Designed miniproteins, single chains, continued (3). Designs and how they scored, part 65

Each design is a single chain, and the fold is of that chain. pLDDT is the mean over its residues in the fold that is shown.

## One batch from the design tools (miniprotein)

Design m10232
Fold by ESMFold2-Fast:
Structure m10232 (fold): chain A 68 residues (1-68)
Amino acid sequence: SLKEAVRAVLDENIAYVDRLAAETGDPRLQRIRDELRQLKADFDAGKLTVEEVLRRFVELQNEVAALE
């Protein structure tokens, strides 16, 4: 389902950012990781539409890219 696909993408990106945060110790990456976890929790709780999740997800991906 679309919801399962969105959840899988969020889980993969949470794991990726969590590894980067652990390797670098960068508090900005820790914040982005925590925001991704909150985004997943809100989506799972039915608080956000797929469109709202994707919009916020792109914003967080851009924040990660800006730290490279």
Scores: mean pLDDT 88

Design m10233
Fold by ESMFold2-Fast:
Structure m10233 (fold): chain A 84 residues (1-84)
Amino acid sequence: MKVSITTSKGNFLEEEIEEGMDPRDLLKKIGAEVGDIVVFQWTGEKSLELDAEKPLRFVDKHVVGRGFELVSSGKGTLAVRVLE
């Protein structure tokens, strides 16, 4: 799934993400730090599961787990704060 990723510091990345990817690798690629807000944007009906200890998954309704705090969500968008 093609995703545009932006940080509260103004970093931007387009990435092809797949199920089973380590979400920490995405954070490293975008240069996200603890306390940053990271916004994911995509097209389609699926949403994301984001958990720092679990592989990335595509889900029907967003799931925000360990290491992240939900900021906002909508169709094709998920904004989280990095906690660890």
Scores: mean pLDDT 83

Design m10234
Fold by ESMFold2-Fast:
Structure m10234 (fold): chain A 67 residues (1-67)
Amino acid sequence: DPLREALIARLEALKAELPDAAALLDQAIGHLRAGDPRAAAEQVFRLSQLYPESAELAELLAQLTAL
């Protein structure tokens, strides 16, 4: 799925910007790879609460919840 792979690539890139969140981002990526976008969205939502200044997390959450 090209959309799923694009979202995974964006989460991978975000690990460079938010290294303290790398383990939580890996969990979200794992959920997407397992075909569970709802669990991935829940994890990204938790991340957006920890990093409210991250526009990329807010955009990723919106895209995941629209799936």
Scores: mean pLDDT 82

Design m10235
Fold by ESMFold2-Fast:
Parts: sequence; structure tokens; C-alpha cells
Structure m10235 (fold): chain A 60 residues (1-60)
Amino acid sequence: SSENQKERDFIIGEAMKYALRYLNGPQASELFNTAMKLRQDKAPAEELRETVERLFEEAK
């Protein structure tokens, strides 16, 4: 639904704000590409959240 996509877009927007501040270029690109793939595949918002959180932890 459009509401589910809005939730995904919100998660991605917040994740990218963090990525641009704290991750290097390659890490930010990996996060963006992975998140966009999950968005396109209409993955559950929980899966998207867990995936971006994992990528942030792996980047530390």
C-alpha cells in the first residue's frame, strides 16, 4: 500500500541522514543501494529497519 511505502521512505530518509554524517562514501553507497533494493522489493518495514541497523553496526 502507499502507507507502507511512506513508512519505508521515512526509514530510508532517516537512515541516509545518519549515513551522510557518520559513514564513508562506500559505506553510505552500500546502505543506500541495499535500502533502495528492499524498497523496490516492497520488503516489510521491519526487515528494512533491521538491515540498515546491521549495516550501521558493521560500519563501526
Scores: mean pLDDT 84

Design m10236
Fold by ESMFold2-Fast:
Structure m10236 (fold): chain A 99 residues (1-99)
Amino acid sequence: SDLLKKFEELVKEMMGLLQQAAADAYARKDWETVKLLQEIADLLGQAFKAVKEGKTEEALKLLDQARELLEKAAPHIDPELYAKMKELLDEMIKLVEEM
């Protein structure tokens, strides 16, 4: 569906930003932030699977958990990257609410 394709595009963009943030944290030897960003990426992968399976309530719960972890990571990542990732998560949540 068009909504599913749009959601997939948002997930791909978010995954790219998470990898960029993780690479920056890794270069600084900030292993706790790397782990946190990996957990966010895992939650997004689970949310995408839930969306593909029509499990919108499960997807929303997973996206909310990802948002909570992103807020926890905020002080440890580039503020411009954080702002963009927060925007994408908000867009993903709104899109799933329309499904």
Scores: mean pLDDT 90

Design m10237
Fold by ESMFold2-Fast:
Structure m10237 (fold): chain A 75 residues (1-75)
Amino acid sequence: LTFEPVTLETGPLAGHAVEVTLTAALENGHIVAVRGATITLTSPDGRTTTIERTLDSEGAVGDLLQAVRAALEAA
C-alpha cells in the first residue's frame, strides 16, 4: 500500500516530501497482516533517502504507524 506524498512543514525534515509504502500480507484483497513500512524522503535538492522499518511480529496497523512516526523523527 502506497500513500499520497506529503511535504513536511516543521521539524528537522521540513521541506522534504515523504512517501510511505506499507508492506502488508493480503488475502482475497483484505489486509490480514502488516509487516513493515518503507519511507522515501525527497529533499528540496532532489536527493532521495529511503528508511525501512519492519515489525518483529504479526503487527497491528497502530504499531506500524508508530514505527513510521519514529522513523520520520529519526531521519
Scores: mean pLDDT 64

Design m10238
Fold by ESMFold2-Fast:
Formats: structure tokens, sequence, C-alpha cells
Structure m10238 (fold): chain A 95 residues (1-95)
């Protein structure tokens, strides 16, 4: 039989503010959608991360998307407003 897939932990780091303001003073919220995230110690499966910008009307716009497929994979997203910034990093750590 094939060897079992490696067991992993997902490490998330967030800095800045999830609320951003544009040059016109409009407020936006950064929203993250993570699909395939398993509990710590689970076998590795593809993890998809989507970063959305949500305006004051609740409309969602996809800004960035990435997929993590292997131990040691790291993805970093940065969203900057005229005021404020948001940085999210997700890493796959092998156990």
Amino acid sequence: PLPPPPRVDLEAEVSGSSTLVDADGRRYTVELEITGAAPSGAPLAPVTVKVYLVDEDGRRRLLQEGTLTAPGDTITFTVEGASGSFTFTLRVREL
C-alpha cells in the first residue's frame, strides 16, 4: 500500500486590522474563507484560502485565492487601504 499522507497542523498569523478605509472614506471588511482545513494532527488534504473584501452594502469581492497542498507550504495575503492594512499568513506544518 501507499504510505499514509503526512499529518499536519495549520498555523495562521494575522496582523493589522480587518477593517480598511479607502481614499473616499468608505469602509471595507476583510473576510477569509478556508476550505479543507482539518483539526491539528489530521492527514493533509488540499486547503483553499479565499480573501474577500466586503463593502458597506455587504457585497463580497474575491481579491486573492490560493491552495496549500504540501507540508511547508505557506501563503501570505496583504490587503491595504488608504488607512489600515491586513496581512494573513497560513502555513502547513508537518507533525
Scores: mean pLDDT 77

Design m10239
Fold by ESMFold2-Fast:
Formats: sequence, structure tokens, C-alpha cells
Structure m10239 (fold): chain A 66 residues (1-66)
Amino acid sequence: STSQEQRDAIRAAIRALAEELDVPLALEDAYVEAVVNFLLSLGVSFEEARAWLERELRALREHGLA
């Protein structure tokens, strides 16, 4: 389904960005599922969701929550 495809795409983006930015917290199942549900609830495009994720993960890294 379209929703499942969107969920899988967001999970893949979270994993890729977590590895790129060295943010291990973003690989935790509870965190990943919470973020996926949050972004889907906003009804934003995948591009907007990915931009938000990059900003959020950079913020987590800056605060030592990586």
C-alpha cells in the first residue's frame, strides 16, 4: 500500500542519515517508529520529511544525544 511504501521510505531515510551523521539514537526501534508516525501525521512530502530529519538529527548530534 502507499502508506506502507511511505513508512518504508522514511525508515530507510532515518537509517541512512543516522549512519551519515553518526546518531545511534536514531537507530533505536522506538525512536524510529515515533518519528515515522510523527512525519506521516503531518501529511508533508517525502522531501520535506527528509529535510526535517536532517535538521533534527544534526541537532541531536550537536547536543551529544547521538
Scores: mean pLDDT 76

Design m10240
Fold by ESMFold2-Fast:
Structure m10240 (fold): chain A 55 residues (1-55)
Amino acid sequence: SDVAQEVAKHLKSKEFTLQQVDDVLVAIGRPVKSEEEKQQVIADLEALGYKLIPQ
């Protein structure tokens, strides 16, 4: 998604945390409206070659 591509530009590595996604979404003015929307952004980031880590 366009949102996941924009989030990816703000990540410094191919590994990311849930907190980093939340912080970036707020910073770019696109806060998530639901957990389902957040999970879609995470899935799209993983499709781009990024990896969710548990910290």
Scores: mean pLDDT 80

Design m10241
Fold by ESMFold2-Fast:
Structure m10241 (fold): chain A 109 residues (1-109)
Amino acid sequence: MKSIEEVIKEIEARLRAGDYVGAMQILDEFVAEATPEQLVEFAELVIERIEKEEDPALVESLTRMLGVFLLTAPKLTEEQRQAIIERLEKIPNVSEESLELVRLAAAGA
C-alpha cells in the first residue's frame, strides 16, 4: 500500500484535474486496505491540508471527499466521526454547504 501522504497527494492531483471519480476510486482502495489507525491518520492529515489550503475550490473538494470518506469508512467509531466533523466546523474557509454535506454523509454511516 502507498503511504498515507502519497494517497492524499494522488487524491489532490485528481481533484485539481477535475477527476472526481478517479479521486473517489483512490479513496475507496485506501479505505478497503487501511487499518482503523491509518483511517484516523488519513482524516487528520486531510484536515491539516484543508486548514492550510488557500484555493477555495480545492478546500470544497477535499471537504466533500472527507464526507465520502466518513460514509465509506465503517471501521471508524461514531466518536471518531464526530471529532472529525467538529474539527472541520472550526475551519473558517470550509463552506456551510460542504459542511452540511459532510454532516449528512456521517449521519448516513
Scores: mean pLDDT 80

Design m10242
Fold by ESMFold2-Fast:
Structure m10242 (fold): chain A 68 residues (1-68)
Amino acid sequence: SSDSYQRLMDQVAERLEKQGHLEAAKLVKEAGEAGLAGNHVEANKLFQEAVKKDPEALTIYREVVAAE
């Protein structure tokens, strides 16, 4: 669901922020907000932009998904 996606993105953003990846954390958080609003195209673009700017975004995403 959109709520589950936002929760996942918030967890990824929190871990990125704690590790000092501030720009990627902001983009991932925005992706979660777009997903909650039902804008899946925008959510995907924001997440892809986060990964493009900082590949750690994808690493943390995979770790969070594996932990669920």
Scores: mean pLDDT 85

Design m10243
Fold by ESMFold2-Fast:
Structure m10243 (fold): chain A 75 residues (1-75)
Amino acid sequence: SVEELIAEFDPSKTLLENLERLAEKYGIDLDEFIERLQKEMGITREELEQLKPSDLTEGQKRVLADIILELIEKK
């Protein structure tokens, strides 16, 4: 579920580090993941390197989780 994916984020790590770990876990292409985030959320790779999960709103976390689920379905 969306809430279960949100709970997998490590609040001590950057968003990029969290995305790298989730991409490896779920077999998602990291470059495609980052491109999707830029298109749907306007978050750049540089911003992902600086931001932590706590910097995202609840709405942004849900959009991020939805993107992860959509990319998992592409397998």
Scores: mean pLDDT 81

Design m10244
Fold by ESMFold2-Fast:
Structure m10244 (fold): chain A 100 residues (1-100)
Amino acid sequence: SPLELFREAIELLRDAAEKAKEVRPELSELYRKFAEILEEELRRVEAGELSPVEGAERVKRESRKLIEEMLAEGKITEEEAEEILEFLDKLVEEVRRLAA
C-alpha cells in the first residue's frame, strides 16, 4: 500500500541517519530531516487531507529545498545530492504505481 511505502521509507531514512552519524554527521542530519518531512506528509495523507501521490510530491518539493540549502552551504556533495534526489524520484513513482 502507499501508506506502507511511506512507513518503510521513514524507517530506511532513520536507519541511514543512524549509520551516517559518526562518519557524515551533516548527511545524517539531512536523512533525519527527510524522515520528519515524510512523517508530516504521512499524517496529512492518513487524515485524508492529501492523496498519497500529493503527499509524495510534497515530500519531494520540501526535501529538494533542504538539499539545495545544504548543497549551497557545502554540507553535502553534488554526488550525495543526486543520489538522494534519485531516491525521492523513485519514491514518488512507486507511490503513483501503488495508488493506481
Scores: mean pLDDT 86

Design m10245
Fold by ESMFold2-Fast:
Structure m10245 (fold): chain A 58 residues (1-58)
Amino acid sequence: MEEKIEKARKAMLEAGLDEETANQLSERAARLVDATEKSTGKKFDPEKIGKALAEFEK
């Protein structure tokens, strides 16, 4: 889980979000990825999900 949070957070910071917003959204992004992978068996890249969420936040 921590690995997914850090990857999502890094992607959000690189996309131009501030640290406070990136910290909040990265935890949600990581949990969403983890839950979806467990329910579907399909693997997702937390960096890609984090970047997509950052673009929606703008």
Scores: mean pLDDT 75

Design m10246
Fold by ESMFold2-Fast:
Structure m10246 (fold): chain A 82 residues (1-82)
Amino acid sequence: ILGLSMAAGGEVTKRLKSSKDPIAELQKMKDMFESDPDPIFSKAGVSAYDKVIDELKKRPMSPSEAGVLFAKEFEKTLKELS
């Protein structure tokens, strides 16, 4: 679980570094998770992206910080739903 959350956070960081619109990129990634057939995985991903999007709207955040926040929230939600 920790390894999976860290890998997902790393992917968020990588994509945000390459994106001209970080909020739009996060919303796109959230939509992909919403389409996932695994309801627990889908809910965890959507929740994690919502958390990162909300924080980015409130304060500036680096791609690395966004990735760490995603990994933390994703792992938390997975543990709560399992």
Scores: mean pLDDT 79

Design m10247
Fold by ESMFold2-Fast:
Structure m10247 (fold): chain A 80 residues (1-80)
Amino acid sequence: MLANEVSKIEDELLRISVRKEGEEKKKAEELLAKIVKLVLTTAVERALLREKGAPEEEFKELEKKEEEEMKKIIKEYEEI
């Protein structure tokens, strides 16, 4: 669900970054960087949880944190 929304937002931000100039381009690039960073850092944290054999509850907490941070980025996008 959220992943599909994020994918569409990434596609639109990439479109803005290619087709627009100045502040709109910079804002789109900054939001894209935030999305990429969140996805990568969460993937690393999830890998570390797997390595230590963490319980399912810790994975659910990580997923919830990722969703909350992603919703903040989506809100910034919607305010553009």
Scores: mean pLDDT 80

Design m10248
Fold by ESMFold2-Fast:
Structure m10248 (fold): chain A 63 residues (1-63)
Amino acid sequence: MEKVKETLVKAGLSEPLAAFIARELMKLKEDGASKEELIKAASAVPGIGKEAAERAAEATLES
């Protein structure tokens, strides 16, 4: 979770928003979401570019 949150903060999100999105991505992973689905979910967040969404998805899967 912390690695996902830090990745999102580095992408320009506020800490509270990054923490919220990190929790949502972790829930999707627990529900069996693929890397593609995690990238899609992260990229739907305003202000996140494709590269940051891919890094967040990787961090989520590695957590």
Scores: mean pLDDT 79

Design m10249
Fold by ESMFold2-Fast:
Structure m10249 (fold): chain A 57 residues (1-57)
Amino acid sequence: SNTARAGAEAGRAGDAAAASAAGHELKQMGSPYGELAARYGTAGDAAGAAEYAERAA
């Protein structure tokens, strides 16, 4: 999805906040990987958020 792609790109660029926002959106769509992306992004782990956002794609 475009949300998963945007979250992964943001996380790889070091934007944990944007990656976590994308993760929350993916979680609302029913993705367990979106929940993990949101959790890691909220903790400031942009790389972890990117990994899980990519898996949600």
Scores: mean pLDDT 84

Design m10250
Fold by ESMFold2-Fast:
Structure m10250 (fold): chain A 77 residues (1-77)
Amino acid sequence: MVVHLTPEQRALFERIRQREAELGEHLSERELEALYLRDVLGDYTLEEIGELLGVTPTRVSQIVASLRQKFRDVLEP
């Protein structure tokens, strides 16, 4: 867990993890990291996340969009 998460970011991360458990889902390490950097931390561009994960920004966008749809109830309250 990142030591400098805001209370809001920490609560969002915990909600994502609870929702993952409720759905019986297992996110890949790459999918979780993309969602975490984009939606929990919020300070990273798709290009920066793509560089960190070794994928194109377009692919990062697709992964994040798919996961946002799946976790819509916790990401868009």
Scores: mean pLDDT 69

Design m10251
Fold by ESMFold2-Fast:
Structure m10251 (fold): chain A 92 residues (1-92)
Amino acid sequence: MKITKELIEKAIDLAVEKGYITPEQAERLKAKVDEIMEVVKDKDVRYFLEAFLRGELHKYAREIQKKTGLSLSEAEFVVVALLEYARELFGG
């Protein structure tokens, strides 16, 4: 499943529903969806599960930080949101 802007927004919304981020934090992240897409456009959702297993999630947080101007913590929230959405889709 290819990562799209709509998928990133759904992943962020799921993170709010699960209590990982606030609605205010989600709005800040959604404002940067175009720049986030520059980092993840050629990846699918399963890629983030594989990246987690390889210990490589921090690499993507840093790239998102560089492209968006978000703090590292905010960029990490994006990566965690995508990971959690992937877990939801693949049953764990």
Scores: mean pLDDT 79

Design m10252
Fold by ESMFold2-Fast:
Structure m10252 (fold): chain A 120 residues (1-120)
Amino acid sequence: AGTAENAAVAFDSIADELRKVAEMAEKSGAKKTAEILRKAADFVRQASEELRRMAAEGADPATILRRAVEAFRQVADLVDKAIEEAKKEGASPEVIEAMEKVRDTVRQLADTLAAEAARL
């Protein structure tokens, strides 16, 4: 209930934030950026479900944390790609800043979980 659920809740929060930023991108005319962010949100939601399933099947905390780290790093890469596309589409500075905050949050979470996995 601790490790997997905490990681899954963090993923759920990131998925919601990615969808919010995708709506901002769409409204600013950055349609390709919005598509990439929605795909990233779907990936994060699937990762959240996978972590909960792993915990239900009795996976050890270290295995769950390593999977969460891999998923967060993949999300950070997707957001970086979306930031590059947003700049090409002329997205507003507010949209780019919101994406950079999500990326930085995801990278910080990955680093924190990687440190916890190394302790197990």
Scores: mean pLDDT 85

Design m10253
Fold by ESMFold2-Fast:
Structure m10253 (fold): chain A 57 residues (1-57)
Amino acid sequence: SKLEIKLLVYKFVAGSSQWLSDRLRDKNPELAAKNRATADEMRALADQLEQEIAKLK
């Protein structure tokens, strides 16, 4: 469903942002922190969306 695709996108963005945060930590600490915040936000959105999908089943 559309929600399941959205969940996969949120999980992918969370993982990618975490990876960028780790990679940029030494080169650009401020951008690394922003990517970490994005990863945390996307994980929270993924968790919320998983609960919404569960309610629809």
Scores: mean pLDDT 84

Design m10254
Fold by ESMFold2-Fast:
Order: structure tokens, then sequence, then C-alpha cells
Structure m10254 (fold): chain A 89 residues (1-89)
């Protein structure tokens, strides 16, 4: 599964940043759903807020980065699902 991060001209997000994320594989989300990094050099934690339907049948949300850094190609866990992170240019 893929998590797309809409962050212009960037390939990473860090603590305090709030990019938009979306995936067709995101379902059954609520505000405060945790995003946990499974790969990368540092522990990553964030939460999803402002959840809405995506045009492609999944969900779109604001990712509030609470700790660490996510980079292109990292893997995160959201609920019971694992997502490869892809930055949209």
Amino acid sequence: MTLYIHYPRKDSVKKGEEPIVESKDLTDLKDGTEVTGLTGSEPFKGTLENIEDSKDGGKRAKLKVEEGTLKNGDVVKIGDKEFKVVFVK
C-alpha cells in the first residue's frame, strides 16, 4: 500500500510540519489516528487530522508530525496496515 505526501519540492517531513497525505487504501479513519514509522534512522510518530474522502475512493488527511522524520521510501503503520511513503511533487 502507498501513502502519498503532498509536500511541494520536499522529500522528507519533520516534527512540527503538517503535510497533506492521501491513499486509496486508507479506510475507517478518525481524528487522532496514529502514524508510526517502521523504517528509517529515527523513530517517527504523527497523527491524522481533518480526515476527508479522497477523489480516488480512499481518504485524505492532514498529518501532524509529532516526533522524528519521514523520508521518501520509508514505511509507516496506520491502524493494521503498512504503507510505503511517496512524496508527490
Scores: mean pLDDT 79

Design m10255
Fold by ESMFold2-Fast:
Structure m10255 (fold): chain A 94 residues (1-94)
Amino acid sequence: MPPAKLPVIPADASAEEIASAVLTYARLLLHEARYVLENVSKLSEEEKERLIATFEAGIAIIRSHLPRLSPEQQAEVEALLAEVERLIAEIREK
């Protein structure tokens, strides 16, 4: 599955619009990370490293938007990102 792209977030976007976009993207990253882990035996080491780098870049993009969210929204997003990071660690061990 190709990595999901973060939706374009306008500079004047509301906190709710940003939260919706980053939550959607975080959930897509989680879904893709699960799919990669389930199929990791079919991947070359190079493909695995490339996918991990893509997930890490996506996490960094999401985190760059967190300061514009409420503490509750930040906590929800960080919980999803922590699960993605756990799956990335598991992919590396395979």
Scores: mean pLDDT 78

Design m10256
Fold by ESMFold2-Fast:
Structure m10256 (fold): chain A 95 residues (1-95)
Amino acid sequence: DIDAIIQQLYDRAIANGGTMPRDDNSVTMRVHFTGPDTVDWFSNAGFITPPQRRAIIDAMRRGVLSDSQTSTLRTAYNTAINSGSMQDYINNKIS
């Protein structure tokens, strides 16, 4: 269940961004957008539904997510935020 939601998020982030570059901004994003905050940004961008957001955040806060699930989620976020299209979308939605 949670694996399927995280995989969906990863697939959407990769498909939207289409890029896998490392960016110096990744350090700043890791400081500001880790754990639940990362999932909130995806929800605000419309990549996941509110129930999916709640499920992932609850699992994160309870420490139920595996290391592989957490790694996949972080990779999805870093890839998506380093994409111009997704970064612009998130920034415009939050601003």
Scores: mean pLDDT 59

Design m10257
Fold by ESMFold2-Fast:
Structure m10257 (fold): chain A 86 residues (1-86)
Amino acid sequence: NLLKEFKELMDEIFERDIEVFGVVMSLVEAERFDLLPNLKEYIGEELYKKLLELLEKIKASKDYKKIRDELVEWGKKKLREYAKSR
């Protein structure tokens, strides 16, 4: 389940660096995967490699639009809830 795996990865990224989470989710919304910067120094090699692999799998998925739309809504809700927390 690519959607679940990506959400779990992004939850880990969110806990480490919310700005990186925001950048990734903005690029998913814009469908500008080509603009993804090198995030290795911010989230570490393992999470960065996993991010790249999951993005490739999502782009190749027959359910790409559904996965992308769900991720965009989920990410916006997560950032909105964080902003309201303080």
Scores: mean pLDDT 85

Design m10258
Fold by ESMFold2-Fast:
Structure m10258 (fold): chain A 70 residues (1-70)
Amino acid sequence: MKIKVKLENGEIIEVEVDEDTTVAELKKILSEKTGIKNPELISEKYNIVIPDSALVKDLEKDEVLILKEK
């Protein structure tokens, strides 16, 4: 599945992940792609931090995640 992630500069990147991928694993992938050492993912719609234990498949189909360095 594809996850849309918005960077601090306003750029949106798409990441292909498995349905069983955790948010912690997604953070690792984003860290490797962006060079951010301490990635934090925030729901744009709800303005909440997404926990590492969440599964990416449980996110809404059209949800955009905000990537922030902690």
Scores: mean pLDDT 78

Design m10259
Fold by ESMFold2-Fast:
Structure m10259 (fold): chain A 68 residues (1-68)
Amino acid sequence: MTKLEVTFKGPLTPEKIAAVQEIAAKYDGEVVETIPERNSVIVEVKDPKATMLPLAALPDVESVNALV
């Protein structure tokens, strides 16, 4: 499994975290960590390529990066 960091332009909210979790779950993934000081949510997914574009399309998302 690969970890993706979803970074938001604004502060993390429960709604933002829930939206990331909903997308991750559709791609057999889950939220494994939140980093409020970076406005980031870490997700583990089986298919990072399929998951990155849906995550990047969420409102207020700055970037989605694969962690290696």
Scores: mean pLDDT 83

Design m10260
Fold by ESMFold2-Fast:
Structure m10260 (fold): chain A 81 residues (1-81)
Amino acid sequence: SMQDIHDLLVNAYDILVDGSGSVDQAIQQLQQALAMARQSNVPQDIIDQIQQAIALLRQGRIDDAIAQLQQAIDMIYRMIS
């Protein structure tokens, strides 16, 4: 569901901002969100932002990844609120 995708994105964000887990754990949350988004009628812009966040995390560009992830969270929140 859109809510489940949102929850996964927020979990990844919390890991990165609060240091409650590893970058690899955040990537796993985002990969799960991406798989669910591809099976759902999610706008391509959200899918692209999740993919970009994963790519930035793999490059060690954590702050840039957080910014992309915030955009994805905001967009999906507007769809469920």
Scores: mean pLDDT 88

Design m10261
Fold by ESMFold2-Fast:
Formats: structure tokens, sequence, C-alpha cells
Structure m10261 (fold): chain A 74 residues (1-74)
């Protein structure tokens, strides 16, 4: 599915960029949450934390991938 493809791309991005486990946990919880509002809040929290450790370009790329994946869950 398109969701599974995006999830794999997100997981690969997190591994390549050496993202800390605490942030990975937030991203995975957002992707697995059935509550759209909760998923959005977790995703926003993860992006805010990533903005402190990644370049602006990498944050934007990741936010686009995560946003696309979350929209497919609706």
Amino acid sequence: SEFDKLKEEILKFMEEKKIPEEIKKLVLEALNSKDIEKADKLAQQAIMLLSQILSDEDVVEFAKLLGKALKLKV
C-alpha cells in the first residue's frame, strides 16, 4: 500500500539521519495511532524536536513524508 511505502521511507530516513530513539518512538506512535488528533499532536512534537538536530531542508522533507503518511490513514 502507499501507506506502507511511506512508512518504509520514513523508517529509512530516521536510520540514515541517526534519529534518537525518543523521537523515533513519537513518530511510530503517530503512524500507529487510530486517533487522528493524537497522531497530529505526536507528529508536531516529533517535528519540533527534529528541528533542533536536523537541517531545515531535512526537517521539511521529513515533515512532508510524515504528513503524507498520516493523510492516508484517514
Scores: mean pLDDT 84

Design m10262
Fold by ESMFold2-Fast:
Structure m10262 (fold): chain A 120 residues (1-120)
Amino acid sequence: MSLREQLIKLLEEIIKLNEELKKVAEEILKDDPEEKEMVIEGFERQIEYLKNIIEKIKEGKLTPEELKAGLETIKSENESLKNYILLHKDPNDPKVKEFLKLVEEILKIIDEALELIDKM
């Protein structure tokens, strides 16, 4: 598999995990409508950004520097969200544990994508 094909697969996996996070966020934030809307919109923006980036990669229009900057922004947003949930939600709630596991999986895949970009 080419570096480009590997990168696209990692970005597609982040999109899938964001779709799963949206579903879990609906459950854990059901009593916090403002926070729920903001968090869901955050995931939708990340999904849209990643879909746009995948198309730019396929067209050969994306610089490694632009891609790295965008992924570092998404990483920072996911780290902030993880910290927010840890401060405001019960860490023993099975749905909160599921949410945190999905966020950690996204963070791991972002680090793998960043390492791959450094080889391009």
Scores: mean pLDDT 86

Design m10263
Fold by ESMFold2-Fast:
Formats: structure tokens, sequence, C-alpha cells
Structure m10263 (fold): chain A 69 residues (1-69)
């Protein structure tokens, strides 16, 4: 399972998480044969996918956080 799909699962279970926290937890679990995603590429892909499920990016405590309003 790729890092983005793993991150979406974590986000759904916890309801909200920062992009940095999602990357730190999901990237080591990436079983994809593709090279590991950079934080920038991960953030772009995850934000696009998460928005399709009703999540938004907000600034909280100096971090970019994905939340469902």
Amino acid sequence: MDAVLTALGLLRRRGRMSLAELYREAAPLDESPEPPLSFAEFSRKLTRAARSFGYEVVEEGGERVLVRP
C-alpha cells in the first residue's frame, strides 16, 4: 500500500492530523516499488486525495493540518 493510502487511513481513524505527522507515520510503511515520495510530493498528493473525501487544510499551531469540518 502506498504512503498516501496509508496516510488517508490514519487521517480517517484520528479525524485530524498535520501533514508532517502523516508523512512521518505513513512514509516508512510505503510498500510501493516506486522511489519514496518527498514531503512536498506526498503533501500535494495527499491533500488532493483528502479534499475528495471532504477534508480541508488549515493552519493550527504553526502546522498545516488536514481536518474534516
Scores: mean pLDDT 75

Design m10264
Fold by ESMFold2-Fast:
Structure m10264 (fold): chain A 75 residues (1-75)
Amino acid sequence: MSEEEKERAVEAALRTIEILLDEQGLSPETKQAILEKARERLRKVAEESEDEDQFRLGIVKVVNEAIAEADKAKA
């Protein structure tokens, strides 16, 4: 996987997270905090992943963590 492909995948993942958060009734502050944390985690995944499978699994993990944080923030 090229650096350009990784960048596109990270952007797509962030867009997916943003869409999922948009209709959950979170405050703008909470939504932005979750997105910023997800961006940092995705950057680390892109930098530290040794192969495509690790990268893809890392993205899925970050998306799932963002959803879990959104659910926790609502409680």
Scores: mean pLDDT 80

Design m10265
Fold by ESMFold2-Fast:
Parts: structure tokens; C-alpha cells; sequence
Structure m10265 (fold): chain A 78 residues (1-78)
């Protein structure tokens, strides 16, 4: 069994003007700053890493949408 922990920290309110305008018109959908921790557990290292990469891809999409700085930390435990 392999466990992969992914920490994603989104810092600051770095929203581009287009995203901010869209949020205002939509009635304030949350563009939030914070830390998200995801854990992937699988029987194989490959499966656990694949799940962790999926989490990282989603975090990158959120960062791009928010125009925010993002820090990634990945820990592998077997």
C-alpha cells in the first residue's frame, strides 16, 4: 500500500480583472485563498502517483482561474 499526500497552498488574492468582473456579475462566486490537502492511497506507487497528479492538475486549474500563486508539496509514504 502506497500513500501520497499532496498539499496545495494558494496565496493572496491575485485575480485578473476579467475573472473579478465575472465573479461580480455572477453574484460573488468564491475565489478563495487557502490550503487544500489531498491524500491518494493505492496498492501500487504508480496508481497513487496517478491520483496525486490528478489532484495537482485540478489545483493548477484553480490557480489559473484565480490568477493566484500556488505552492505544491508532495510526500510519498509506502
Amino acid sequence: MVRVTVEVTVTGVAVDEAAASASGRAGLPPLTTGTTTGVAVADTREAALAAAEDMLARARELAAAAGAAVEFKVTVEE
Scores: mean pLDDT 63

Design m10266
Fold by ESMFold2-Fast:
Structure m10266 (fold): chain A 100 residues (1-100)
Amino acid sequence: MLSEAEKAATAAAIKAATGITVTPKSDEEALYQATALEAVLLENERRLQAGLPPLTAADLPFDDFTSKEQVEELMDHLGLPEEFKNALLHALELELKVNS
């Protein structure tokens, strides 16, 4: 299971990257939030290389990440390349199996 320090660090990083405040109610929600953060950071790196501004809360379809479906919809909304989307979702599914 994720430690409280790891959950707090992920929530702080999401707020720093997007301005969104999240509070995980479970280890599963914390894993969805961590995966959403990774997707945002990958897209921000792509945007930086393309000369585009970083993502803000207004660019995101949700203000929370509490399900796998919301994380998948975020990745689709951002236009994340299929290889990155599949890699992140595969890692998420492995972590969910270990932490369930």
Scores: mean pLDDT 75

